# Designs tried in a protein design run: designed miniproteins, single chains, continued (2). Part 114

Each design is a single chain, and the fold is of that chain. pLDDT is the mean over its residues in the fold that is shown.

## One batch from the design tools (miniprotein)

Design m7956
Fold by ESMFold2-Fast:
Structure m7956 (fold): chain A 97 residues (1-97)
Amino acid sequence: SMAAEVERAREKLRELTERGKELVRRTEELGDKAAEDPSYWEEMLRAYEEAMRLAEEIREFGERHPEVREEAIKAADELRAEASAAVTRAETLLEQK
């Protein structure tokens, strides 16, 4: 049914956005570690790249599911912004050393 399809789309979007929050947290944690130990810098960038790929996946999911499109666009934009902010913070901390 249409109602079941809409709810399934919302549930999937929630799963994707929660995964995005985990990737942002990982990027932030690795960024803090990279400020003390530069060997973590590459791992941070991999987490960042994974977050950016997930943001595009969320946006494309929204294009396929019009009923959650606006929510998906917002979630993708927020994920990109938060992931980028995490990298910028790590760069600033590294430059202060």
Scores: mean pLDDT 87

Design m7957
Fold by ESMFold2-Fast:
Structure m7957 (fold): chain A 67 residues (1-67)
Amino acid sequence: SKEEKEQELVEKAREEIEALLASDEPLELKRAGLERLRAFLPQLAKHYPKAAEEIRRLVEEALEELE
């Protein structure tokens, strides 16, 4: 279902964000990756608005963690 797909998208995004934060990448590259994901959210929201909103929240929290 659409709801199941939205849950899968959120879970995948969470895993990717957690992996990025745990990586040895420079902070500038971590921030760039998170900002790229955030920039994609309007396109995602056209089909999966609930997933886009939750992923936006995760990205914003991760960006704050890097400050």
Scores: mean pLDDT 86

Design m7958
Fold by ESMFold2-Fast:
Structure m7958 (fold): chain A 69 residues (1-69)
Amino acid sequence: ASQEAIDTAVEAILRNYNKSDIEKAIAAGEALARKGFSPKEVEEALRSLGFSDESIRAAVEAAEKVLNS
């Protein structure tokens, strides 16, 4: 994943630091989608940050909804 994608995801995660892992992942996925990152870029960024496949799947689904896919 690009440094911009990682920085965007980390910023969203820090804004949601007291939330569950699934909520952090969803917030990061939505933030990435709003900046024009693709679902695959969302997956790669969150995988690089150590999120579970379950959290990544939820984040990708949330990102796709933001992108109207």
Scores: mean pLDDT 85

Design m7959
Fold by ESMFold2-Fast:
Structure m7959 (fold): chain A 87 residues (1-87)
Amino acid sequence: RKLSEFKAGDEIEAAVAEGNPALKELADGTKGVVKDITIPEGSPFPVLKVEFNGKIYEVALDPTKAEVTTFKVGDEVVVQNGKLVKV
């Protein structure tokens, strides 16, 4: 899906960039929920706002990566090897 076609609450196809700093502090198997999806002004990458353990993490996604995962608001996700995986 093109970034210009993205809307809040819609599904977004993107890969989590390797070495994402927001996920570095989270252990494998940490479960979270996607609370919001935004495209910040001045950023080419959509950002997932994911709640883990009562804290909101901003996870930048690269939609140009070969591995693509569809995320939407309300999705349950888990951290595995520094990546978000949909439950």
Scores: mean pLDDT 63

Design m7960
Fold by ESMFold2-Fast:
Structure m7960 (fold): chain A 119 residues (1-119)
Amino acid sequence: MQQQLDALLQQMADLGVSQSIIDRIRQLFDQGKISLENVQLLVNAIEAIKNKDYDKAIEYISKLIKNTDDPEAQIVLAEALADVLDKEANGNENDIETNSLLSLMRMVSSIAKLILRRE
């Protein structure tokens, strides 16, 4: 289990996720606030974004959100996805953006807002 987590966290680093976000994900896992399956879904979503497979990224993110009930974990996951999406969007200047990329960005933004408005 620890070896699988370490591999997933290394994959996130290789995909350009900041070390501060990776450290927070490890902390959440150690606290039992995020499952190994949810970390795997996050890595799959980020990899799909990097491969410009935004439809798969949306599918993985939708599953991740449904499986993550802890508000702190949801914030960190949204933060990781936003970091990757910001880097991809800024790296694609004057290129044709897909409807899927815009939908993904809107989805992440909406989730961050919903988390912040929890009673």
Scores: mean pLDDT 72

Design m7961
Fold by ESMFold2-Fast:
Structure m7961 (fold): chain A 56 residues (1-56)
Amino acid sequence: RLSEEEQRIALRLGQLLRQGERSLRTLADKLGISVATARRIRRKMEELGFLAAMAA
């Protein structure tokens, strides 16, 4: 499960992904987080089905 802070980041990350942004470096830079943090949150979103739900 995502913390409240991770949920806020995940929402913004999901918006950027829907806009066609796929580079973790660019996503991390736009969100003001590390590439490692962006990768971790994206993986958690995939595991929780968030990315599938956003695509549907």
Scores: mean pLDDT 72

Design m7962
Fold by ESMFold2-Fast:
Structure m7962 (fold): chain A 72 residues (1-72)
Amino acid sequence: RLSLEEAVELLKRLLKASPFLSSKEGGEILEQVLLRFGPDNIFNVTKEQLMELPGVGEKKANELLEALRKLR
């Protein structure tokens, strides 16, 4: 499991990875992902799982997955 310090560092890296993630909307979606799936599973979350989140359509799911792919 990621420590609190590692989770905060990952969050900072994700927010810097794309303009989408640094936006209020992108940040709120990232928070929902971390709360639902946890930071240990963030790189294993599928597009379908992301689209289950309130307000997350295909475009937003793809933008988050692209940002995560750059950090993996």
Scores: mean pLDDT 72

Design m7963
Fold by ESMFold2-Fast:
Structure m7963 (fold): chain A 80 residues (1-80)
Amino acid sequence: RREELEREGAAALLAGLLRKAEKEGKLEEVLKKMEEMIAKSENPELERELFERGKRLAEVLSLEELEARRAAAVAEIEAL
C-alpha cells in the first residue's frame, strides 16, 4: 500500500509540475529533460511508466485536482 501511494503521489506531483510548466511555456523543455533522466535511470521502463501516468493525469485533471490528489496521497502515507 505504501509503495503504491508513493507512486500515486509521485505521478500526481509530476502531473502538477507538467501543468505548471505548460502555463509558463516551458513544457517542451521539461519533457525533454524528463526523457533524458528516464534514459539515464537504473530502471528506464519503470520510470517511463510513471512519466506516462503523470502525463495522462496532467491532460485529464486540473491543477487544483492534481494538488488535491497529491495531498491525499501524502496524507495517507503519513497515516501509515
Scores: mean pLDDT 73

Design m7964
Fold by ESMFold2-Fast:
Structure m7964 (fold): chain A 118 residues (1-118)
Amino acid sequence: KDAELVELAKRIHEHLLNKDYEGAIKAVEELAKVSGDEEAGKEMIKGIKALENGDIDSAIEHFEKAVKLAEEKGNRALLAASLFGLGYALLQSDDKEKILRGIGLILRSIGLLLDMEL
């Protein structure tokens, strides 16, 4: 069960890095369905669509909402995916402080997935 959730979160990361936003959306829909967190999944999808449209500020806002919702539900896999999406969006900013925050969030995402595999 945890192996499937980790694999889905890793696929979301891979699709985002490759700018395959359609693939990322499908992986989020599957993860949200399997984990039972449709609201966090919807905010993730809105963030990914904003990334596809180059609307970085909107992407940050939606990924921050997804992080909060996933934390409130204790959904570790969606939390990891949402932290990665937020970090990835922040790296697209020209703001030094946002870039540094983005790096930290990506590392936190990776750490959560490694913890789930133990």
Scores: mean pLDDT 87

Design m7965
Fold by ESMFold2-Fast:
Parts: sequence; structure tokens; C-alpha cells
Structure m7965 (fold): chain A 81 residues (1-81)
Amino acid sequence: MKKEAEELKKEAEEVIEEAKRLMEQAPAPSSLLERAIRLGKQAKLTAEAALKSEDPRAQKSLLEQAKLLIEEARRLVEEAK
């Protein structure tokens, strides 16, 4: 479980950095990329909360939520391309 949370934190950071790179290349502000960055930051915080949780059920729920947030952020990044 600790390994999964660390991997999700890394994936969230990668999505945030990709979205930031695309925003720098964009001729106009992108609401899709801004939302992707917000969701990526939420995913990172959610994975961090999972690492700090002592309840196995809460930890599993938080990891699942982080995965969904990363998937949505990736979808928005792909739509912005």
C-alpha cells in the first residue's frame, strides 16, 4: 500500500508537469489544462492522506479516489492536445 500511494503521488506530479508544459506552449489560457492541474494536485493530496491513514478501509478508499482523479486529469490533458 505505501508503494501504491508513492506511485500515485509520482503519477499526479507527472500529470501536473505535463499540463504546465502544455500551458506554456498554448497561445491562450486553457481551462482544460487548469482543471487538469487542480485535479492532479487533489490526487497528490489524496494519496498523501492515504499514507497517513491508519484505517485500512479509509486508506483503500483514498487510493481509489486518487486513481480516479489522476485518470480524469490525464483525460483533460489529452483533450487539450
Scores: mean pLDDT 81

Design m7966
Fold by ESMFold2-Fast:
Structure m7966 (fold): chain A 101 residues (1-101)
Amino acid sequence: SDQDFEKLQKMVEKKIKEIEKRLAELESVRDQLSPFMQEQLDAAKHTVRQTKELLKEFKKILEDPTASEKEKVQQAIKLQVQTLAASGGVFVVEQMYKRQL
């Protein structure tokens, strides 16, 4: 339903802000990160940028009166998968930083 899609949009927006805050905290200690961890941090930032672009596309589809329910569902699935990837990416870098072996 349109109400469920609006709830998903708000949930993803909140999740992106939480991930961006965590990425900013990792960036603040970038000089303490190994080269490999810096590459993983940059990869996580790239994944978040892709998530933000998918969110913009999802918003456009929700505002399009010609968009089918199927198109809305397909974009919602893509957005959820990408948001999970973004969450996982930042989590991995945070765990590497905490272990610092």
Scores: mean pLDDT 89

Design m7967
Fold by ESMFold2-Fast:
Structure m7967 (fold): chain A 88 residues (1-88)
Amino acid sequence: GEVTQFVEQVLTMIDSLLNELKMSPDKVIELAETALEIFARRHGIPQADLDELKSLIREYVTTKDPKKRAEIKQRMLQLAEELDRRLG
């Protein structure tokens, strides 16, 4: 659904900004959260779910453990799939 596709695009953007462009984590978080907030307003994502996704983005960007990073990505995609089911 649209939410899952958007979250996958945001994660791809984060990886490119961090690994290819060597952008600072704080700046990457700012850009990702801004994109997420705009998307949430357009698609009626509840504040609680938006806050959880923002928290997971911060953890994803700041973690240096590849296993933990993969687990956070999986949690974000699982939440996105649940939102796609709830929002239609």
Scores: mean pLDDT 88

Design m7968
Fold by ESMFold2-Fast:
Structure m7968 (fold): chain A 75 residues (1-75)
Amino acid sequence: SKEEAEELLKKIEELIAEMEKAVDAGDKDRFLALLRELEKLLQKAIELAKDDPEFMKRLQELVARVQEIVKRAFG
């Protein structure tokens, strides 16, 4: 549903913000735990996004942001 999609996007955005803080703090264990949680939410969000092009576009933008954070964490 649209409400479920918006809730998932909010949770993903909150996890991304926490991941950025973990990278800045050098907390690799926290970063990996957050990355595992994000993976679960992304799988669910991608399934919901299949019928919504605007949702899919928003997810693609969030995935790109995650890729940049991973690059900062690991080079």
Scores: mean pLDDT 83

Design m7969
Fold by ESMFold2-Fast:
Structure m7969 (fold): chain A 65 residues (1-65)
Amino acid sequence: MEEALKEHEEEISKAEKELMKEFIEVGREGLSKSPEELQKLQEEMAKKMREMMDESARRLREIEE
């Protein structure tokens, strides 16, 4: 149980770092993009965050059983 919780925390931390890295890369290159392109990229980032949260909730259910 404890190992599963720690593994879950590590995966969330890793996913957050990956999303932040991608966001920084997109932000830096996105300065030359149109507002529509920037909006689309922000929506993609929000989608990835939602997927991460959904996986986290699913794993917590399995651990708590």
Scores: mean pLDDT 72

Design m7970
Fold by ESMFold2-Fast:
Structure m7970 (fold): chain A 108 residues (1-108)
Amino acid sequence: MKIKEELLKAFEEMVKALENGDLPKAYQAARKAVELGKKNPEFKFLQYLAETVLALLEGNFDEAKELYKRFKEVLPDDLRETYLKILRKAAEIAGNEELVKEIEKDLS
């Protein structure tokens, strides 16, 4: 589906930007992924992942913690390790040491 392809592309751009430390690009890609995710409720886990990244990049750490909790509730088991590693990277970049430690526990 066209909307699903655009959502996946925005998500991939967000991940690449985070890996490269390109915070402005990561922020723009995360915003696009959130808006596209809202239109595709079947991919709620991608929406919550992008919302958590956005909150982290904005320094909204209390919101990021709540969004991370909601993300875990909708995260598919087969994708758990991959997506938790992406959020750990975003939390490290944002300097949210509390969330980094929580994600490390969830990866163990």
Scores: mean pLDDT 82

Design m7971
Fold by ESMFold2-Fast:
Structure m7971 (fold): chain A 81 residues (1-81)
Amino acid sequence: MEELEELERRVRAALETARGLAEILPESELKERLLEAARRVEELLERARRAKTEEEALEALREAEEVIRELSEWLEEQGKK
């Protein structure tokens, strides 16, 4: 259970970071994609909270983490270099 809470906390922190970036970024495809991913992550977080077992919750949280990671990598590739 502790591991599940830690993962959820990490996912939430990443989501907040993504929202912060969206506030700074100008209106473009990059911002739209960022907001879309944030919405997906929120849905996955809610799914994890409603999960009946730790396994189900972990799967949802891991999927959310992957969405955030892919978005972050894509964002860096587009904006950084």
Scores: mean pLDDT 75

Design m7972
Fold by ESMFold2-Fast:
Structure m7972 (fold): chain A 62 residues (1-62)
Amino acid sequence: SQKNKDLILEYILSNGSLSVQEVADEIGVSPQTVSNLAQEVGRGEPKTEFGKELLELYNKLP
C-alpha cells in the first residue's frame, strides 16, 4: 500500500532516527524485511515489485 511505501521511505530518509522495529510493527512485517528493502533501495538493486516501486519513489525525491 502507499502508506507502507511512505513509511519505509521515511525510515530510509531518517538515517537511522526511526526504529526499524516500530516501522516493521506498523507495516506488519519483520524488521529484517524492512532492513532488506532499505538496503535494496540504497543500492539500487530491488528484488521485488514492491522494492522496485520504492526505488522509483526514492529517485523522485528532491
Scores: mean pLDDT 79

Design m7973
Fold by ESMFold2-Fast:
Structure m7973 (fold): chain A 85 residues (1-85)
Amino acid sequence: MEVVKVSETFSYMTIGSGPLAEQIRDFLEQSEAQVGDRIFLMKDGVFSEGVRVGPDRDKTVAELVAEAEKMGMKEGDKIVLVKMS
């Protein structure tokens, strides 16, 4: 599974097999998300609710997983992470 960082603002990945939480964690790390950033997930032009990056990474991952699940993001989907400072 490849995470592609296109700019400071956005990265994309294709969701692979395995736990979504681990993939979202890797996506956040590869995107260099910092405490205070607001993260949006996008698929097919539809944006998630924004999630604020707090000091608890596990909480941030859980909130983003919940947003991905609400949007029906699944294995094989190409998704974008948008990072706002």
Scores: mean pLDDT 81

Design m7974
Fold by ESMFold2-Fast:
Structure m7974 (fold): chain A 96 residues (1-96)
Amino acid sequence: SEKEKIIEFFKNYKKYPIDTVLRVLAYLLKYHRDFVLENIDLIEPVIKYVLENLDKISDRVKLWKMLFLRELKRLYQENPDKFSPELQKLVDEKIL
């Protein structure tokens, strides 16, 4: 049930405020890394969307933004082959 709700959220991510999308991604990257890797094809476009719009993230969720960037960097360093060349470039440019 919870997993199904998360999958539906990612399919409809553009319907939500970017701050909400960021918080959901940060939470999953920290606590549910295996789920992110298993569903990377679904989640990658959402990660790209957040990375391309970091300037639109409000200061109210600054700690979630820091968590997102830190945990995404760790996931990439541990699993670089799971990231498309385009996502690898964005991570290198925005985080590294």
Scores: mean pLDDT 87

Design m7975
Fold by ESMFold2-Fast:
Structure m7975 (fold): chain A 72 residues (1-72)
Amino acid sequence: SPVVLDPEQEEVLRLAERVARLGLELEAAGRISAADEARLEAVAEAVLAAARGGEALRRAAEALLALLEELR
């Protein structure tokens, strides 16, 4: 059975997915290195693993996504 997430955990999951996707897009476009992309994947995975960390983790994920959008 799928794990039922509360709305905040689901939001953190979506943010982590967006970070991972944008990292791959930026690497494919040559805007970041493969090493930077791997680091972003590791951060997204850590965010997913700690999804129960709540508001602080959500804000950290949002800040990272904003930085990645600036690189784009």
Scores: mean pLDDT 70

Design m7976
Fold by ESMFold2-Fast:
Structure m7976 (fold): chain A 97 residues (1-97)
Amino acid sequence: MSEEEAEAIVEDVAPLLSEEEREELREILLWIAATPETEEGLEKALEYVEKHYPEAAEATRELIEKLNLSPALAKELLAALVAAEAVRRGVKAREAA
């Protein structure tokens, strides 16, 4: 995942998020993009993501183990699951208001 791809994901989901939620998502996706496509890089990305999007991190770990995903594919999946969790949280926050 590139920095450009990370920014594109943020823009696509931006209408569903608050400004604060959008900035958090951007920071995390850019951090994922910046990690190397190695097993060590993936583990560091998962540890960082777990602090903000624990559901996405856990689901990614389970799929890596089950499907034997490469670090590159696992990073792409992690980014998609992070965006999905951010949207779910944003929708729930608005429904509670």
Scores: mean pLDDT 82

Design m7977
Fold by ESMFold2-Fast:
Structure m7977 (fold): chain A 100 residues (1-100)
Amino acid sequence: SVLEEARRLWEEQVDSPEMAALAEKVARMAEALAEYLKEEDPEAAELFRKAAELARKGPEYLPEAMRLIEEAWKLIKDEELRKKAAKLAAEIQQKIEAER
């Protein structure tokens, strides 16, 4: 997935142009999740929004952005909402991959 690819590339190629492109993809996904969860789970939405802002600042902030994304997922206590958010994340990932 995008997050797994981001973690791998951060470890191997932190200053590459590919890392900058990956940070943009992570930011787009986190922004969409924040907007989706805005009314249903505002605490999780705020963490996704902060993660998106960090990812947009540059690839050097990607590890912190990914940590916030993990914390946001842990905050979603409603199992059905978590499933819907995961489906949205997968759909956004497919759209990002198709835009190449």
Scores: mean pLDDT 76

Design m7978
Fold by ESMFold2-Fast:
Structure m7978 (fold): chain A 68 residues (1-68)
Amino acid sequence: SMEILEEIRKAMLKHFSEETVEALLELLKKNPKPTTDEVREVLRSQGVFDELDILAAQIAVQEYVRLS
């Protein structure tokens, strides 16, 4: 839902750039069940290479998929 997407946007903006958050949300719009590797590739395309940050985003995306 749009409401869940907005809450995830707000939560992720506390840890990631606006551009990184938009790229992840765009992935979720095109693929509602993205793999951990797809999330990693999006983050790396945005200059995020820290494995802990990548893991945090992977967990957040999987939690969103579970709630959707």
Scores: mean pLDDT 80

Design m7979
Fold by ESMFold2-Fast:
Structure m7979 (fold): chain A 86 residues (1-86)
Amino acid sequence: MDRLKALTDEEIEELKEKQLKKLEERKEELSEEEYKKFVEDIEIQAFIARKIRKGELEKFIEMANDPSVTEEEVREFLLKEIEKEK
């Protein structure tokens, strides 16, 4: 299986930059709120890809599978973890 496990940290960053550039080209079509949300989604995808590569995804899967945790709470947690790694 899968292409995310084969990607280097550099390749993950390149894919993130490519997605952000494509999103910037659509900025005129998006509200400020929608643009921010898509930027956050791209950052989250890159973060998850890095965690898959490192075998550190289990903690995030466990949280996402908790029925008491909302999708927005998972999103906020992931964004907080991304900020810690900057």
Scores: mean pLDDT 73

Design m7980
Fold by ESMFold2-Fast:
Structure m7980 (fold): chain A 68 residues (1-68)
Amino acid sequence: SMAEQLAIADAAVDEVAAEGPSTDEIDPVAAATLPAEVRAHIVRRGRELGLGPSEIARALNRAAAALA
């Protein structure tokens, strides 16, 4: 369900936020495999938490892996 996918997305964002800043530039290579609503949710929530582009990319890749 979309609610379950959003819960997985929230967990991925929270994990990345807890891990702190990315040491490398990260591309969201797996983001295209996510539904548009899940991608938009991760980007929005990541920005609300003050995450940078590489951290948001890490969250997108992590959510995609969890939903595979």
Scores: mean pLDDT 80

Design m7981
Fold by ESMFold2-Fast:
Structure m7981 (fold): chain A 89 residues (1-89)
Amino acid sequence: MKEVEIGLAVPPEKWGKGLGTAKVKEMLRYAKEVLGADVAVARVLASNEETIRALREAGFELVDVIPNVEIETGDGTVVEDIEVFRKEL
């Protein structure tokens, strides 16, 4: 079973135009057809509602939550939960 992690970076000016969901679907097609992956996984900050919506629209399911992850930012360290999404291809 080959698992691939997908990364999502959609510019703010493209939010709400369905481009996040389209990008997720493009990455899933690439993972399946080019990389031969059986499963796609995505890790996302629990506060990232736009990415979570795009993942759910693309057919991902929430499988785990990693609580209290320390994330370094330009303004210091914040603590946030990471949600783990999975989709069989």
Scores: mean pLDDT 72

Design m7982
Fold by ESMFold2-Fast:
Structure m7982 (fold): chain A 86 residues (1-86)
Amino acid sequence: VTLELELTVERVGDQYVHTGRVRSADPNAGRLILSLAVEGQPAQVTVQTDGEPAVVTLSAPSSQMTARGVAYDRTGAVAAELTRSL
């Protein structure tokens, strides 16, 4: 299973806008989970089904983030996992 995790950070005034996106081109991916952690903010988690990308956007005073993407197959087993920091 192929899993892609994209992270962007944009400065807006005194805040940073963080965007994480996880997607899979594998038609056997049943569910995607994205968790995004930024210093000083509660971790954000989003879930998408049936091949739709999972996207999280949040604003924080820190430019640093860590994101984790997990793809589950149609049986509910973990098919792929990827962690990335920016």
Scores: mean pLDDT 79

Design m7983
Fold by ESMFold2-Fast:
Structure m7983 (fold): chain A 100 residues (1-100)
Amino acid sequence: MEVDYSKLSKEELLEMMRSLLLYLEALRRSIDTLAAQNADNPALLAKLQEARALVDEAIELIRKALEDESISKEELIEVYRKAVRLADEALRLVAEVRAA
């Protein structure tokens, strides 16, 4: 689903970034719990390790953007789009593990 983020203020984008960061930190904890529950299944553990790496990359991108006081609105939109794509890929892997 394509959303026109250009209509949002920089302040609204920063709030969306903070909300996504909280969500990703919760997702990371859920992945770690699920990995502990599947420690005896190497195939599922590998998928969870991939999902964890994607979430970690998304968290790092958002944190760097939030720390950059000079970041443009356009750069914030690009970071947000990339973080959402990484989160969606991680969720797909988590769903595959839960369905196994």
Scores: mean pLDDT 86

Design m7984
Fold by ESMFold2-Fast:
Structure m7984 (fold): chain A 87 residues (1-87)
Amino acid sequence: ELERARELLREAIRLLQRIMKKMGFSDLADALEQSALKMLEDPSKQPELARGVAELARYIGRLYPEVREEAERAAELAEEALRLLEA
């Protein structure tokens, strides 16, 4: 349960970083990944992290159709992780 949620979050974070780098936001992508990975180490911060990743991914998908499919996938992974963390 908890381990699966962490793996899903790690995948969502990795995918979101990849999307942002592909869009040309490399420095911002690296900063967000570093912050996200630090939050991932704290179980009490994991639900907030999952929500944040999902929201950011959905937002990027709306603004940038070229990465919409990948952004939606990242959001789905984070939403799945949140569901497991709240179960």
Scores: mean pLDDT 84

Design m7985
Fold by ESMFold2-Fast:
Structure m7985 (fold): chain A 60 residues (1-60)
Amino acid sequence: GPEIEALKEELSSLVNMYLEGKASLDEILDTIEKIKLLAKDDEALVELLDDVESILLKLK
């Protein structure tokens, strides 16, 4: 829905900002968690986000 689409755009912006040293991992992880909760029935998206979250958690 529109909320999930907005959060996916926010996630893309946060990832780009993080790669530029302008955003925190915690902001990215929080946004991923919000998308996973809203899109729980989208198995492909949840699996992708779980993989990304696992990689990001190793950076902490």
Scores: mean pLDDT 80

Design m7986
Fold by ESMFold2-Fast:
Structure m7986 (fold): chain A 79 residues (1-79)
Amino acid sequence: SKADQQAIVAQLRADLDALVALVARHRPDLTPALRAATDALVAHMDNMVAQGAPLSDIQHMADATRAQIDAARAALAAA
């Protein structure tokens, strides 16, 4: 349903906001570019939901983005 799609995007936005906050603490130099990229991604997903994209497409993009968040968090921990 549209509500299920919106819930996925809202949860991903929260996860991305948490990543931006973490990066701001460790790499303030990268924060503006990351914020712009995360805002653009969320706007794109909101537009996909508005245009009736399948739930599977929204879920696939969210899963791929979470894998990137996990990789970024691991890279920050290793630095």
Scores: mean pLDDT 86

Design m7987
Fold by ESMFold2-Fast:
Order: sequence, then C-alpha cells, then structure tokens
Structure m7987 (fold): chain A 74 residues (1-74)
Amino acid sequence: SLEEELRAVAEEARAAGASVTEIANRMAVLARQRFPGQDLRVEAREVTDEAGRRLWEITLTVGDRVFRLLLPAP
C-alpha cells in the first residue's frame, strides 16, 4: 500500500540521518508519483507522546487523501 511505502521511505531516510524536512520531501515525491496532478500539501512538526518521547509527525494531503506518520525523533 502507499501507506506502507511512505513509512518504509521515511524510516529508511531517518535511519540514514535525514532531517524531518528531507523525510517529508521524499514522502511528497513518492505521493506525487502515485497521484500525478493532485494538489499536495505537506506539514511536519515535533510532538511529545504520553511517555515524554519526542516524535516527528508528518502529514501528507493528496487531493482528498490524508496520510499521517509518526516517527521517533533523534
């Protein structure tokens, strides 16, 4: 699925030391390839979970589809 592909790309980029902006950009490229001609918006922010762990939240909107991914921040 696209969600699985987006997560795999994001986790690989994070493991390679990519910034949250670079991860978001790689996800946007993949989404644009899968849905050419659709409006694309990307938002990335740092959030803290209930256990006090820092996470990167990346939200990708492609037309009417919304994909949200949480990754552990370094």
Scores: mean pLDDT 82

Design m7988
Fold by ESMFold2-Fast:
Structure m7988 (fold): chain A 93 residues (1-93)
Amino acid sequence: MKLLEELEARYGGEEAERLLREWAREVLEQIEPAKEKLREMLERGELSEKEYELALRHLEELRRAAERILEGADPREVLEELERVLREVIAEL
């Protein structure tokens, strides 16, 4: 929730929600390029297969969060759930 809290502090709640929807659109545009970069890093030996799988899972969770925000879900609820999921992924390391 840090991103939403920072945006609300700088711009106010309504503007923060608008900026989060813009962020969500950017995330969706960057998912496929990010997957390609991860594959290149795996091929170069810069990532293990386990690290690659975890990074792909992270990108998939970001994609789902972005889609839910654009479909009209509450950005606060979506980001809170995303933080929780990502924290659990880190704990599995």
Scores: mean pLDDT 74

Design m7989
Fold by ESMFold2-Fast:
Structure m7989 (fold): chain A 66 residues (1-66)
Amino acid sequence: SVATAADALHKNAGLDRETARRAGAAAVPLLQAGDVEGAAKAIQEHGGLSPEQARGAAALLAALGA
């Protein structure tokens, strides 16, 4: 869910709550479609993370079933 993704991004990627919610909301539909690379790009654009950090975050969210 978006809430689960936002909590994971806030706690594990160091994003503030509002940024984590925006990044999670953008990433979750892509993760549900199996597009982990697209989710990483969404997290990068909305979360301000590096490409490497965004890929790690997307992989974490995929593993959590978010």
Scores: mean pLDDT 82

